# Ledger of designs, part 18: designed miniproteins, single chains, continued (3)

Each design is a single chain, and the fold is of that chain. pLDDT is the mean over its residues in the fold that is shown.

## One batch from the design tools (miniprotein)

Design m8640
Fold by ESMFold2-Fast:
Structure m8640 (fold): chain A 105 residues (1-105)
Amino acid sequence: SPVEERILATTELLQKTRQLKFEFPESWSEEQKAFMYYLYLLLLDGLDISEPLSQAELVAILREALARADPERAAQLSSSPVLSPADAALIREELLSLFERNLAS
């Protein structure tokens, strides 16, 4: 997938430059980690990364983005600072829709 290739290339660049400080639980799959990087890319929307984001800050931004896109689905998310696989799946569908709209514009 072109999106997966872009995620990998951007992840390698961000890790090399140390601009992002992502710590993932050992229970998270590589797919879940890649998904979080993908969501981060969707949230950048023409913004320059001046400061690194923590995972907790990223999760907070993702919840806020979902709340703007679909408030009813946002209400279904757990209050945990770590995304469960179920919460991540809900966010994925909405933010993929936003990404498709941004690519079309």
Scores: mean pLDDT 53

Design m8641
Fold by ESMFold2-Fast:
Structure m8641 (fold): chain A 68 residues (1-68)
Amino acid sequence: AAEDHLREALRALEEGDIEAALRHLQEALSVAPEAARPYIQLALRFLEEGDIKSAKAAVERALAVVRS
């Protein structure tokens, strides 16, 4: 489920494992509800830019949307 992939992505970001975070975010994007997709895409863009703090915030927002 999208929630599981988002939780794994957040854990990977907290551990500094950017490669794992990218994989989990791509998995989340493939199964996420439409409302969560913009936040997942935003997290991917922040990771491309090296902005880990903003990427984490975007993942947390995506997770909140999936849990709503």
Scores: mean pLDDT 87

Design m8642
Fold by ESMFold2-Fast:
Structure m8642 (fold): chain A 74 residues (1-74)
Amino acid sequence: ADGVELARRMLAVAERLVKEGYDPQKVLEAVATALRAHGYDELAEIFRKAAELSKTVSPEEAIAYAREELDRLA
C-alpha cells in the first residue's frame, strides 16, 4: 500500500496548495514528477492526467478525478 498511500498524502498536500492559490496544473504536474521519481509510473500517470484535466475543469474536479482513480487502486 506504499505507493497508493504516498500518492494520497501527496494529493492532500496538493489540495491544500491549490486552496492557498497555487496553480493546480503546476501542483499536480509536480506530484506526477515526484511519483515517477519514486518508480510509481501508474500513479504518476493519474496525476499527469489530472494536471491536463485542470486546464478545462475546476481545480476541485481535477483533484476529485485523482482521488477517484486512487480509490480504484486501493
Scores: mean pLDDT 87

Design m8643
Fold by ESMFold2-Fast:
Structure m8643 (fold): chain A 68 residues (1-68)
Amino acid sequence: MEAAREEAARRLLEDLEGLEKTLYEAGDYETLLEGLRRGLREAEKAGLEEVAERLRRRIAEVEEEMKK
């Protein structure tokens, strides 16, 4: 059961990575931030602490970009 959840979370992370590049280059940081926060919530529910930590750091980076 957990393996299936981890696989789903990995697919979510891959989808977010592709979306992140597109939205970051377009300057659509609000949509990107929303997607990252949603991914973080799913990673936390699945107990994927390493993925959750990576997403928390990315959220902080995007928030800093929005302050420019």
Scores: mean pLDDT 74

Design m8644
Fold by ESMFold2-Fast:
Structure m8644 (fold): chain A 103 residues (1-103)
Amino acid sequence: SLTEKAKELYRKGIKALKEGKYDEAIKYFTEAARLAKEAGDNHLAGMAYLGLGEAYEKKGDYDKAIKAYDESVRYFREAEPEEPMSGVAAAVASVLKKKIEKK
């Protein structure tokens, strides 16, 4: 399924991020977000955009990181009625965005 493929790509993105392979992480999170959106999984899309934001931040691409964190907040907010923990994740994404906006 699209959701299963998105979850697989998300896990690969997290592994790449932990290994400092930021370009690979960006590729995996971008594809995970696309498939999650096609599947209508707002929580997974939010998670993928959060990872994308962190990967761009680690590369110093702050404008792209801010845009990714903004998308993360939006998707987590849309997921919140069905996934209450998405509200907490949205708050985390918002804090990360504000941290880099100060540059």
Scores: mean pLDDT 86

Design m8645
Fold by ESMFold2-Fast:
Structure m8645 (fold): chain A 81 residues (1-81)
Amino acid sequence: ATEAMTAAARASVPGLLFQALDEVAANPEKREELREQLVRIVREHYRAGLLTPEQLVDLANYARSKGLDELAEELERIAKE
């Protein structure tokens, strides 16, 4: 459901996803589980129109800066759909 989405809500979604990337980087023992959950959330939000391709590229660049290269590649792949 994308009804009643505001510009403010759209802006807050990237912020929460950047925080989730920090959690993935900080928890090596749960990294794969957290990565899978984050990718699922990103795909659902992108399909729902809550994320722009530019925001996905920004998230991918941030993930790469944290050493999460596989996650960055998956985010870049979603942005090219």
Scores: mean pLDDT 72

Design m8646
Fold by ESMFold2-Fast:
Structure m8646 (fold): chain A 61 residues (1-61)
Amino acid sequence: GEAKIAATEAAADIRLVGVRLDLELEAGRVLSDEELEADPRYQAEVERNKKLIEEVRKEAE
């Protein structure tokens, strides 16, 4: 149902925040959204989250 989709989206947002924090820690500074979106690790996480959300939507009847 919608609750499972909402939970998956919330978990995705938390994971993206985690990736941002890891990248900023490694860089030793705050990253801009442009720098973050250009990072292959961040792009991979966004793509993985899209697939997870699509799969949950596919199963949520």
Scores: mean pLDDT 79

Design m8647
Fold by ESMFold2-Fast:
Structure m8647 (fold): chain A 86 residues (1-86)
Amino acid sequence: SLDLEGLIEEYKKRIEEDPNDAEAYNNLGLVYHLKYLVLLEPLSPEERQEAIDYYKTAIKLDPNNEEAKENLKIFLLAFGEEPPEL
């Protein structure tokens, strides 16, 4: 099994030490994305919003992060949300 909760704790610690770590924010979003879209585990409303906010923060810190932009679009579409123009 994947230790997704361990990965979340690890990346949250990275953000606490470096709040400008765009990669850590993208990876936090991706862990929730993996939990929902690959493992088909349901996300709470709070987890869904956290994933969205992590991707948005990654994009804000690094506007050239095309991976984070694409991940956000795919994630939002999976929940029936219209993706924003990024």
Scores: mean pLDDT 79

Design m8648
Fold by ESMFold2-Fast:
Structure m8648 (fold): chain A 56 residues (1-56)
Amino acid sequence: MEEVRKELERAIEGAERLAEEGLDRLATHQLRVALKRAEENGDEETAKRARELLER
């Protein structure tokens, strides 16, 4: 679970960078994938972060 959480955090950071570059569609897609995986793994903290970024 720790390794999965680390990978999901990196994916969220990558999505944030894509959004900063104006690639909003790609950033949204990456955040949705990260959210789904976090929910499937019961990672509430990461799921919450992904949801908050999607509501930006």
Scores: mean pLDDT 76

Design m8649
Fold by ESMFold2-Fast:
Parts: structure tokens; C-alpha cells; sequence
Structure m8649 (fold): chain A 114 residues (1-114)
């Protein structure tokens, strides 16, 4: 089931087995293509692997399903920061601040980018 794959993927992510986490979250997405959390955790696994372009793709998919997902905007900004795209990183942090102006993580990340 998608729920079992998500649980196994989360355990792999916690254990530092990032390639296994990717495989499990991709299987979860095949079972449930609208699982926003699966795309977010897939992107986080890719960030840990240093596959920043794939992390961007996963977070963009999460935002296609849930356009108001503040955590996905912040993770997308972090992925662009890791890619050295300072302008894109700032753009996505600003979108997160527009959705949640009191979010301390968004303001902290903006200071790190500037």
C-alpha cells in the first residue's frame, strides 16, 4: 500500500539510506500520484543525496498538487540555494512569506540567501 511504502521510505530516510528512500517514495507515488507528502519526502531524499535538480522537480510536483504548501516552497528555495541560484531561492522564500508572514524558517532562510 502507499501508506506502507511511505512508512518504509520514512524509516530509510531516518536511517540515512537515501537511495532506498527514493525508491520507496517513487513506488508510493505510483500507487497514489496525488500524495503531496510523498513528493516532499522524495525531494528531501534527493537533497540529502546532493541531487538538487531532482529535488527541485519533486518539490515542483508537490506544489502542482498543493500550491499553498509553505514547507514545499521553503524546500524548493533550499534546493535552488544549493544549486547556487540565489534569485530563484529568494523568489520561493518570498512566496512562502506571502502565504505565511510569521513563518520563522522563511525569514531565517531569506537572511541566509541575502
Amino acid sequence: SADELMREGARALEAGDYEKAVELFEKAIKEDPNNVTAYILLGEAYLKLGDYEKAVEAFEKALQIDPDNVPAYLLLAEAYRKLGDKEKAKEYVQRAIELDPDNPEARRLLEEIE
Scores: mean pLDDT 90

Design m8650
Fold by ESMFold2-Fast:
Structure m8650 (fold): chain A 59 residues (1-59)
Amino acid sequence: ILEEIEKLPEELTVEEAAEVLSKLLGLDKETIIRLLKELFGSDVITREQLIALTKELSK
């Protein structure tokens, strides 16, 4: 799953990031959007921030 995230652009919108993580983690897209907004407070998410979040959520 991390391998797919590493292929993404350096920056993604919250909606783009949530779509990817929803497919990889099997979580609800709206839940991921909420988490991204709470953690980063930005409309743009970096690839490194996605990797960090994926490591926290993947189990």
Scores: mean pLDDT 74

Design m8651
Fold by ESMFold2-Fast:
Structure m8651 (fold): chain A 81 residues (1-81)
Amino acid sequence: MDTLQSILDGVRSSQLSLQRGDIDTGRTQVGTSLRLAQRTPSVPQQVVQSLRQGLDSVQNGDIQTGLQHLSQGISLLTQQL
């Protein structure tokens, strides 16, 4: 099983939930992907930081900034695939 692909799919799902206004689901999905990324040594710290900043922004009600950080994390993670 490709753990990097699982993280990527989770973050993409969270973006979709957030864009649809399902903030609670999106927040939960970001949190799950962040925890998996933190437990995966091959994930760059910049990816972990971007996902953490994304989650923090969403928790503070800044959904647009959160989506930007999640997009950055996806971009960095896809360079590893």
Scores: mean pLDDT 84

Design m8652
Fold by ESMFold2-Fast:
Structure m8652 (fold): chain A 100 residues (1-100)
Amino acid sequence: MELKLKIPDSVHPLAKKVLEILFKRIEELYKEGKASEEQVDELELLALGLMTVLEEAPDDRARFRRYVETAKAYVERHFPPELAEEVAAALEEALAYFEA
C-alpha cells in the first residue's frame, strides 16, 4: 500500500525522522495483515495530526508529548488490543527519538 500522506521536504530533519518511524510501522502493519485499510486511514490521520504539531511547534516537547499520549489513548480505546499495542510502541519510539 502507498500511504496517502507524504512527509514534506520543508519539515525539520528531527520531525521527518519521527514521522518516518510511524509511517514505516503503519505500512508494515498493513502488509502483515494486522491493520485493515480503514484502520490505516485512521492511523494516517493520527500521523497527520502529529505532523501538524511538529510543524507548528517543533521545539515544544510538552505539546508533542501531550499529542502522543492522546493518540495512544485513542488507539487503546478504538483499536483491537494487538494493533493498539503495536501502534503505541511506535508512538513511544517516535517520542523517545524526539526527546533525545
Scores: mean pLDDT 73

Design m8653
Fold by ESMFold2-Fast:
Structure m8653 (fold): chain A 113 residues (1-113)
Amino acid sequence: MEYKATITVTVDVSARPATLRFVLPSGKDDIKATIEADGLRAENTVKPGEPDVEMGVVVERPGATIKITITSKSYEDAKRAADATVEAIRQSLAENADAVTSFSIETKLEKVE
């Protein structure tokens, strides 16, 4: 049994690039995160007891779409990691408010068979 959280962030930037940063926390089970943006893909896995993993993406153009997929065997770990990721993205967007003209964040949490 596995749980998957999908976070889709669409960001419009003006005047300068914006850097979005987030931290993938450790849990009771392995937590895997995949970031997809502008044809690039990055993947990380955090095991129980390991330090939190920092991840980031640079948004250089209007209408950039970033897809973050978080997978865990634990619903609680998947939800906590997704919630932490969304909060960190919101903080990064606020820190880049001079560059970010608009944004949207959509979150979906589902059970994978």
Scores: mean pLDDT 81

Design m8654
Fold by ESMFold2-Fast:
Structure m8654 (fold): chain A 81 residues (1-81)
Amino acid sequence: EEIEKLEKEIKELEEKIKELEEKIKELEEEIKKLLESDLPPEKQTGEILRLIGEIIELEKEIKELKEKIEKLKKKIEELKK
């Protein structure tokens, strides 16, 4: 059943998005800890920029996964017709 297969794919993609969102949250907490640290400003800035770079890449992956989910949802709507 094609609809059931597509619903399973959507669920798997939604679970992956959730994992990536949790990872972003962890990176944001790391940035917060760095801002509260006694590290020199230059070292603190370098580490924060690295973490921001990782967040940007994760947000890009989430966007791509959300676009895939939207396409699969549209395909399910077409199949219900």
Scores: mean pLDDT 84

Design m8655
Fold by ESMFold2-Fast:
Structure m8655 (fold): chain A 62 residues (1-62)
Amino acid sequence: SEALERFIKTAKEIAKQVSPELQKRIDEEIEKVKKNPGDYKAWSELTKAINEALKEIQKKKK
C-alpha cells in the first residue's frame, strides 16, 4: 500500500539519525511489518523504536 511505503520511507530516514543499535531495531521491525502488515507485535515494537529514536534526535538538538 502507498501509505505503508511512505511510512517505511519515513522510518528509514529517522533510523539514519540514531545509534546503530536503534537503527538495527528499526530495520528489523520494518522487515517484519513488510512481510506481514497485520503483525501487531511488529507494529508495537516499531512504534517503540521510533519513539526512542525521536527522543534521541530531540536530545541532540538541546
Scores: mean pLDDT 81

Design m8656
Fold by ESMFold2-Fast:
Structure m8656 (fold): chain A 61 residues (1-61)
Amino acid sequence: SAAEEIERIAREAFEALEKGDYEKAKELLMSLGFSEEEAERGLDPEEFDRLLLQRYLEATF
């Protein structure tokens, strides 16, 4: 399902962010449908949570 796919990609993006692999984290966020600018902002942990919550809510409804 879309929600399950988002959770999987989100986990991989979070692990990349924690490892400092910002390029991989950005690519994973873009694969969820975020723009390059949004993905860059998603490298900030607070914005990361906000963006993922938005996509999860869209996929659930």
Scores: mean pLDDT 81

Design m8657
Fold by ESMFold2-Fast:
Structure m8657 (fold): chain A 80 residues (1-80)
Amino acid sequence: STDDFIDKAIEVLRELKKKHPEHGKILDYFIDVLRQQRAQGKSVGEIIGELLRLLSQLPGKDRPIGNEALNEIFKLRDSF
């Protein structure tokens, strides 16, 4: 379900934050977006679209961690 996908995506992002604590604020922002999308009843496709939109707006210095986060979420999506 979409709720299961969001729960696992948040878990993956929290794990990524443990590995890269210097990027904790960006990863927390993505977690907050996932929580907001859940509250709004968004589909997996809509959630992915919003995350891609946010990635495009990140400063160049933050794009590598943003790309890594989205790659982990995409791998997760392929399992649902």
Scores: mean pLDDT 83

Design m8658
Fold by ESMFold2-Fast:
Parts: structure tokens; sequence; C-alpha cells
Structure m8658 (fold): chain A 79 residues (1-79)
């Protein structure tokens, strides 16, 4: 069943760069069908749509791993 997961990340550095890296990492995960990312001040929002909950969770983990050096705080919400 298709799944959507949302990431909210507070960036230590350039939020736009953090958003781009997170989106690229998430989009590379098999089963991901769409990724949208936006930066607002120091906050990054990433919305991942995937073919399964497992693919969505894998994409969320990949995004956070890609930007772990820039993360001050992160929140993951399954939708």
Amino acid sequence: RPAVVRLRIRSRGDAAETAARAAEAAAAVPGVTAVSAAAEGDTVRVVITAESPEAAEAAARAALEAVKDQVEAAEVTAL
C-alpha cells in the first residue's frame, strides 16, 4: 500500500543545501515515487511518497543519514 512520510529537520548550516541532499538521498531509494523538499529559515521539510511503508521508512532513514552532520534536530511523521 502506498505510504507518505514527512521529515522536519532543523539545519545547523545552509537549510537549502540540507534540503537538496536529503531529497536526493530519499529519491535514490527503490520504491520511492515522489519527493518534495523545502527550506524555510533553518527548517527543512521533506515529504516522501513511496510504494510501501517499508520503502518510505528506508527513504526517511537515507535522507537523515545523508544530512546527519548538519542536523540539529529531526522529526519523522508517518502520514
Scores: mean pLDDT 83

Design m8659
Fold by ESMFold2-Fast:
Structure m8659 (fold): chain A 59 residues (1-59)
Amino acid sequence: GQARLEQLIARAQGLGDAVKKHFPDATVEIRRVGENEVVLTITFDGKTVELRANAAELP
């Protein structure tokens, strides 16, 4: 449900903050791409990494 999606977004924000702390030139974007899906996009040194997570898969 919505609460799990909000927890997933909070966890993604924490991961993004950790990335920015160690790689300050990295660009971090978090977006909702569906009812239960969140995408974390990290761009650093001309490379892009995309992490997808579904709120329904959370314990």
Scores: mean pLDDT 75

Design m8660
Fold by ESMFold2-Fast:
Structure m8660 (fold): chain A 66 residues (1-66)
Amino acid sequence: GATEEEAKRLLEEARELAKKLPRPVSGAAMRELDEIERLLEVDPEEALRAARKTLEGLKKALEQYS
């Protein structure tokens, strides 16, 4: 549904941002995104909220490492 599609889009964007972070920070971020992807199968609305929060966190983190 639309919620799952939006969450998947945000997760894909977040994964691309996470790859730009230094290790081990990028590894921790990728594990968090994997958890949210699993949550999508159980609670799509919560997964969407988590994906939005994580994406904003990654954008802020990149401000510090850019």
Scores: mean pLDDT 83

Design m8661
Fold by ESMFold2-Fast:
Structure m8661 (fold): chain A 58 residues (1-58)
Amino acid sequence: NRRATIVTELVEEYKLSEEEAQAIVDTAFGLVDKGYLPESLVEPFARMLADVEVTYAG
């Protein structure tokens, strides 16, 4: 499952909680489902959101 894989990667790489990582992934795939984001860019977009989250949490 690609969603679960990306959640795990964000938790491990960015040290986010599972809840925070899940919210980011849900947001990215929500944009894909609405046609605003290509599915090929979902992981780069999720990583960008995680980077922003880590930056502003500090």
Scores: mean pLDDT 80

Design m8662
Fold by ESMFold2-Fast:
Structure m8662 (fold): chain A 64 residues (1-64)
Amino acid sequence: HMSPEERFAKLREELDKLMEKLPLDDAIEVYQKYLEASRYFDEGDTEKAFELLEEAIKWAKEKI
């Protein structure tokens, strides 16, 4: 049902909402994790990109 592009965008939206609730230092760490995930997605490694993005979301939730 959902394309890889749509799934990545949805995970990014969830991460962005979490980042709004984080202290600046933690938001920077999450953003760096996002950039790494985005790089893998651009390289065509969608599995690794989703894994990293989901890890970033989990990490951010643990900090709230």
Scores: mean pLDDT 83

Design m8663
Fold by ESMFold2-Fast:
Structure m8663 (fold): chain A 78 residues (1-78)
Amino acid sequence: ASGLSEEEAEKEAEKAAKEYGLSEETKEYILKAELAAEKKDYETAAEYLEKAAETAPEEFKEGLLNQAEAMRKAAEAA
């Protein structure tokens, strides 16, 4: 079960992206953000989440921007 929760969240995001018609570019930005966060590179994760928000449908923009802000705060807290 090591890493299962993170991979499961990633797969759930991929299924949601397919259902809601997220572009491949948006999905790639989200993936890069999650990989950066896993490496504790929260500043890079925030940048990719902001790029994903620019290409995502309006319904997802607020969530992605909120995650980006949380990542920036995590970088400051380290």
Scores: mean pLDDT 73

Design m8664
Fold by ESMFold2-Fast:
Structure m8664 (fold): chain A 71 residues (1-71)
Amino acid sequence: MEEERRRREKLERERKEARENLERHNKLANEYGKKAEEALKKGDIETAREYILKSAEHTVEGILYISTVLS
């Protein structure tokens, strides 16, 4: 049946795109987290705050993407 094939193809594409978006956001969140830690070690509080905010933004975007796409 063509309907089953279409559904399977659509689900596979959606899962792949979702996983790629989550991977990208997780990677960026981790990178900014490490940069924030390095800035804190140098006593650069303002730079650390900016990196913490960016890390948090990517984490939130990842969560929102799951809730909106995988509902």
Scores: mean pLDDT 78

Design m8665
Fold by ESMFold2-Fast:
Structure m8665 (fold): chain A 62 residues (1-62)
Amino acid sequence: GREEGARAGAEGAAASEGARGAAASKHMLFQDYGGREVGREAGLAALRGKDAAESAELALQA
C-alpha cells in the first residue's frame, strides 16, 4: 500500500544514518572513546570532501 512506500523511504534514510554511525563507532573501539564521539560528524564530512577532492585530482592526472 501507500504506507509501505512511505515506510521504505524512511527505512532507507535510517539505514544510511545507521551505517555512518556504525563506521564512527568502530573507530571508538581502537581510539579514545570520547575523542571519537565528538568528532563523529566532522570526521565523516571530512572523509567525504577528501574522497571527492582525491577523485578529481586523480581524474586530472589520468
Scores: mean pLDDT 52

Design m8666
Fold by ESMFold2-Fast:
Structure m8666 (fold): chain A 73 residues (1-73)
Amino acid sequence: SATEEAAEVLEGGKALYKGGQYEQAIAAYQAVIDNYPDTPYVAEAYEGIGKAYEKLGKYEEAAAAYAKAKALK
């Protein structure tokens, strides 16, 4: 299902983040948002993007991603 596929992509993004592959993690999280927008994982994907941007020193982009995640509560 779309929900199961979104969960797998989100988990892949989390694994990339833990491995220090922050740009690849952002791409995986963005794929959740773009391809699975109606799943409950979109807010977590935005949080993941925010964390990855913080690691890259991109604090403005991180703040924007966190704001998106909070709006989806």
Scores: mean pLDDT 90

Design m8667
Fold by ESMFold2-Fast:
Structure m8667 (fold): chain A 67 residues (1-67)
Amino acid sequence: SSVRRQIDDLLERASELARAGDIEGMRRLIDEARELIEKSLSGDERDKALAKLKEHERWLREVGEKA
């Protein structure tokens, strides 16, 4: 679906920004992906997309936050 492609594209770009050291850009794209998942997906597709999103959110926390 077009929504699934958009989510994959957002997360791929987020990974590229993370590798370039653009942590704010990564966070913005992750937030956009989350909103798109929550508004447009349901059931198993939503669960799989959220699992992929959580991996990116974990990476963001490791590189972006002093906790």
Scores: mean pLDDT 81

Design m8668
Fold by ESMFold2-Fast:
Structure m8668 (fold): chain A 67 residues (1-67)
Amino acid sequence: MSEEELQKEIDESMYIMKVAVTKRAVDTGSISKEEAIEELKEVAKEAEEKGLKDAAEYAREKIKELE
């Protein structure tokens, strides 16, 4: 695995974790539904720009669940 491939896997994992943490925060009432959707949209946009397909898809799935 190249450093580029490894970095991409690390980035995927980090963004997936951000999505999971945001979803957890809305489920526990730590943030509003509107705040969670805004954060997830930002994560999805950044993930798409970085070519992080799995993270972007996961973020979009969670947005759909909250809408």
Scores: mean pLDDT 82

Design m8669
Fold by ESMFold2-Fast:
Structure m8669 (fold): chain A 70 residues (1-70)
Amino acid sequence: SEREKVVKEFLKILEEIYEKAKTLPDEEALKVHKKAKELYDKLLELVNNKASVSELEKVLKEAKKLLEEV
């Protein structure tokens, strides 16, 4: 489903964020990990509440923005 595709892409982006964070100083890595965790929690809440694909895509866009900032 489109929903499963968005979730899978989000998890892939999250993995890329964690990989890039390994190259950062510990303090900066912790801040990135906190933001990534907040995005994961948002996605989980949206999935549990059966939110629209559009709402899931908004969280994916936020994750992609975080990846660009790392």
Scores: mean pLDDT 86

Design m8670
Fold by ESMFold2-Fast:
Structure m8670 (fold): chain A 120 residues (1-120)
Amino acid sequence: SELQKKLDELVAEGRARLDELMASLPPDASDAGFETFEVGGKPFLVPTRLSPDQRFEIERVEKLSDNLVVVRLRTADGRRVVFIGLADDSEENLKKAVEIAEEARARGEEVFVQDLSRAD
């Protein structure tokens, strides 16, 4: 579907950006921290601390369904970041995930989408 294609693009972009952020960490970054949320019975890992200087404060957690969770964070420098965890391929949840991601990007926020329903 067209919505699935848009989601796949958002997931790929978010994964590439997260990989870049993770690659910037020291090899022994024992200070890296993640908050874990359950989405559709699957773990959704949201970084809250990548290094002492790269901290994300959770401002809001929105459970829109059992298979769709949105976590809104703020960086230490005042930038807003949105993490979206999606655990199914229902049209309703796909549409909501894409809409939330596009609205956040329109506000200049960074968006990270995790498709927890797929192994890829």
Scores: mean pLDDT 76

Design m8671
Fold by ESMFold2-Fast:
Structure m8671 (fold): chain A 66 residues (1-66)
Amino acid sequence: EPEQMRLDSATELVETARKLLEEGKSEEEAARELAERFGLPFGDALELVRRVAEGETPEQLVARPA
């Protein structure tokens, strides 16, 4: 289902962003690596990383995409 596929993608993005932040990377560094790995525009990746840093879940990202 399109919703499930988007949730799965959001879960992978959130887990990757969270891991990068937990490793001590800045939001900008995490966003750049996320953009490179997933083919996202840097601005979208930066917004996603900030939302993850604020505690948003994959379900919340699916409801309100970056």
Scores: mean pLDDT 73

Design m8672
Fold by ESMFold2-Fast:
Structure m8672 (fold): chain A 56 residues (1-56)
Amino acid sequence: GVAEETARKGIEAAEAGDGAAGLAGGHEALKVGSDNPVARELGEKAIELGRKALGL
């Protein structure tokens, strides 16, 4: 769904070095897909990778 797509885009952005986009995508995915366990897992991963890309 939309939340999972948002999380995947966040992961891809973070892996490309755009940590801010990774964080934004991850947080949005968790907010929109709070009842979707796949979206939650992907959103959390996007946040983790985004923080790592930012050196946090």
Scores: mean pLDDT 84

Design m8673
Fold by ESMFold2-Fast:
Structure m8673 (fold): chain A 91 residues (1-91)
Amino acid sequence: FEPLSEEAQKVIELLKEAARLALEGRFEEARRLAEEALELLKKNKEKLTKEEAIQIDAAASMALMAAHLAGDEETARLAAEIGNLATEAAK
């Protein structure tokens, strides 16, 4: 087991925190963390391993579900975009 890169860990942590904040009704904070995760992913997309990309996609799917259940449409949109980019990186 090789540990995830610092960048991959940060993206996953931001997505988990965004999901938590969305479920708490803290939509502005959730959106900001999701935006930070998206920017980090865009900057590091070419450096991701397939395993890192799969884990980011899983975290994004969780954030998408949480945001959708909470009614946070903007965080849901950002989580979906992150998931799509991670899926492309896993190819």
Scores: mean pLDDT 85

Design m8674
Fold by ESMFold2-Fast:
Structure m8674 (fold): chain A 64 residues (1-64)
Amino acid sequence: MKTVSLGVLESDKDVMERAKQAALEAGAKEVKTRKVTLGGQTVYILEVPEEIAGKVIETIEAGR
């Protein structure tokens, strides 16, 4: 199965929680979340199945 990695800045972690919930509602069994530091910024990476990535992206955009 292919997964898509979606990055959310640490300052937008509330958007991350909404995205995680949207993925679960769309039928994901689990949403893996990892933390990375790039250029001094902390980014949370959500790994979601490719088939539901579009719905999760919509939720992230709607939460901005």
Scores: mean pLDDT 74

Design m8675
Fold by ESMFold2-Fast:
Structure m8675 (fold): chain A 60 residues (1-60)
Amino acid sequence: SKLEEATKKLLEAIEKNPNMSSSEIFALTQRLQEELGLSPDEAMEALNKALTEYIKKKKA
């Protein structure tokens, strides 16, 4: 799904640059929303899933 694609792209970006600021992460989230045609709620869900997966990988 487009939501899963957005989640993967956000996760990859965060993993590639862990020093990304919150504003940079939000800007990327909005860009993916526009490019993939997600609703604002879907875009926020993708961001929350990506952040959750990133935190899991760091805690394991």
Scores: mean pLDDT 81

Design m8676
Fold by ESMFold2-Fast:
Structure m8676 (fold): chain A 66 residues (1-66)
Amino acid sequence: TVTVTLSGLSVTGAVGAALRGIGAEGATAKVIGDDTVVVTGELSDQDVESLKAIAEQSGGTAEVTR
């Protein structure tokens, strides 16, 4: 189980992160406030890298906990 916390996101970045999170098998995505998304589940390395890229493109940050 992996948790990725994405913070400082634009609206577009938050939508992208949530969509990526719910698209991953066995994953859940929770939006906290206007700019933070937490994705938890059986995330592949590709899923984690995609979430990190979304955060970086939004000018935000991603924290990965395994």
Scores: mean pLDDT 76

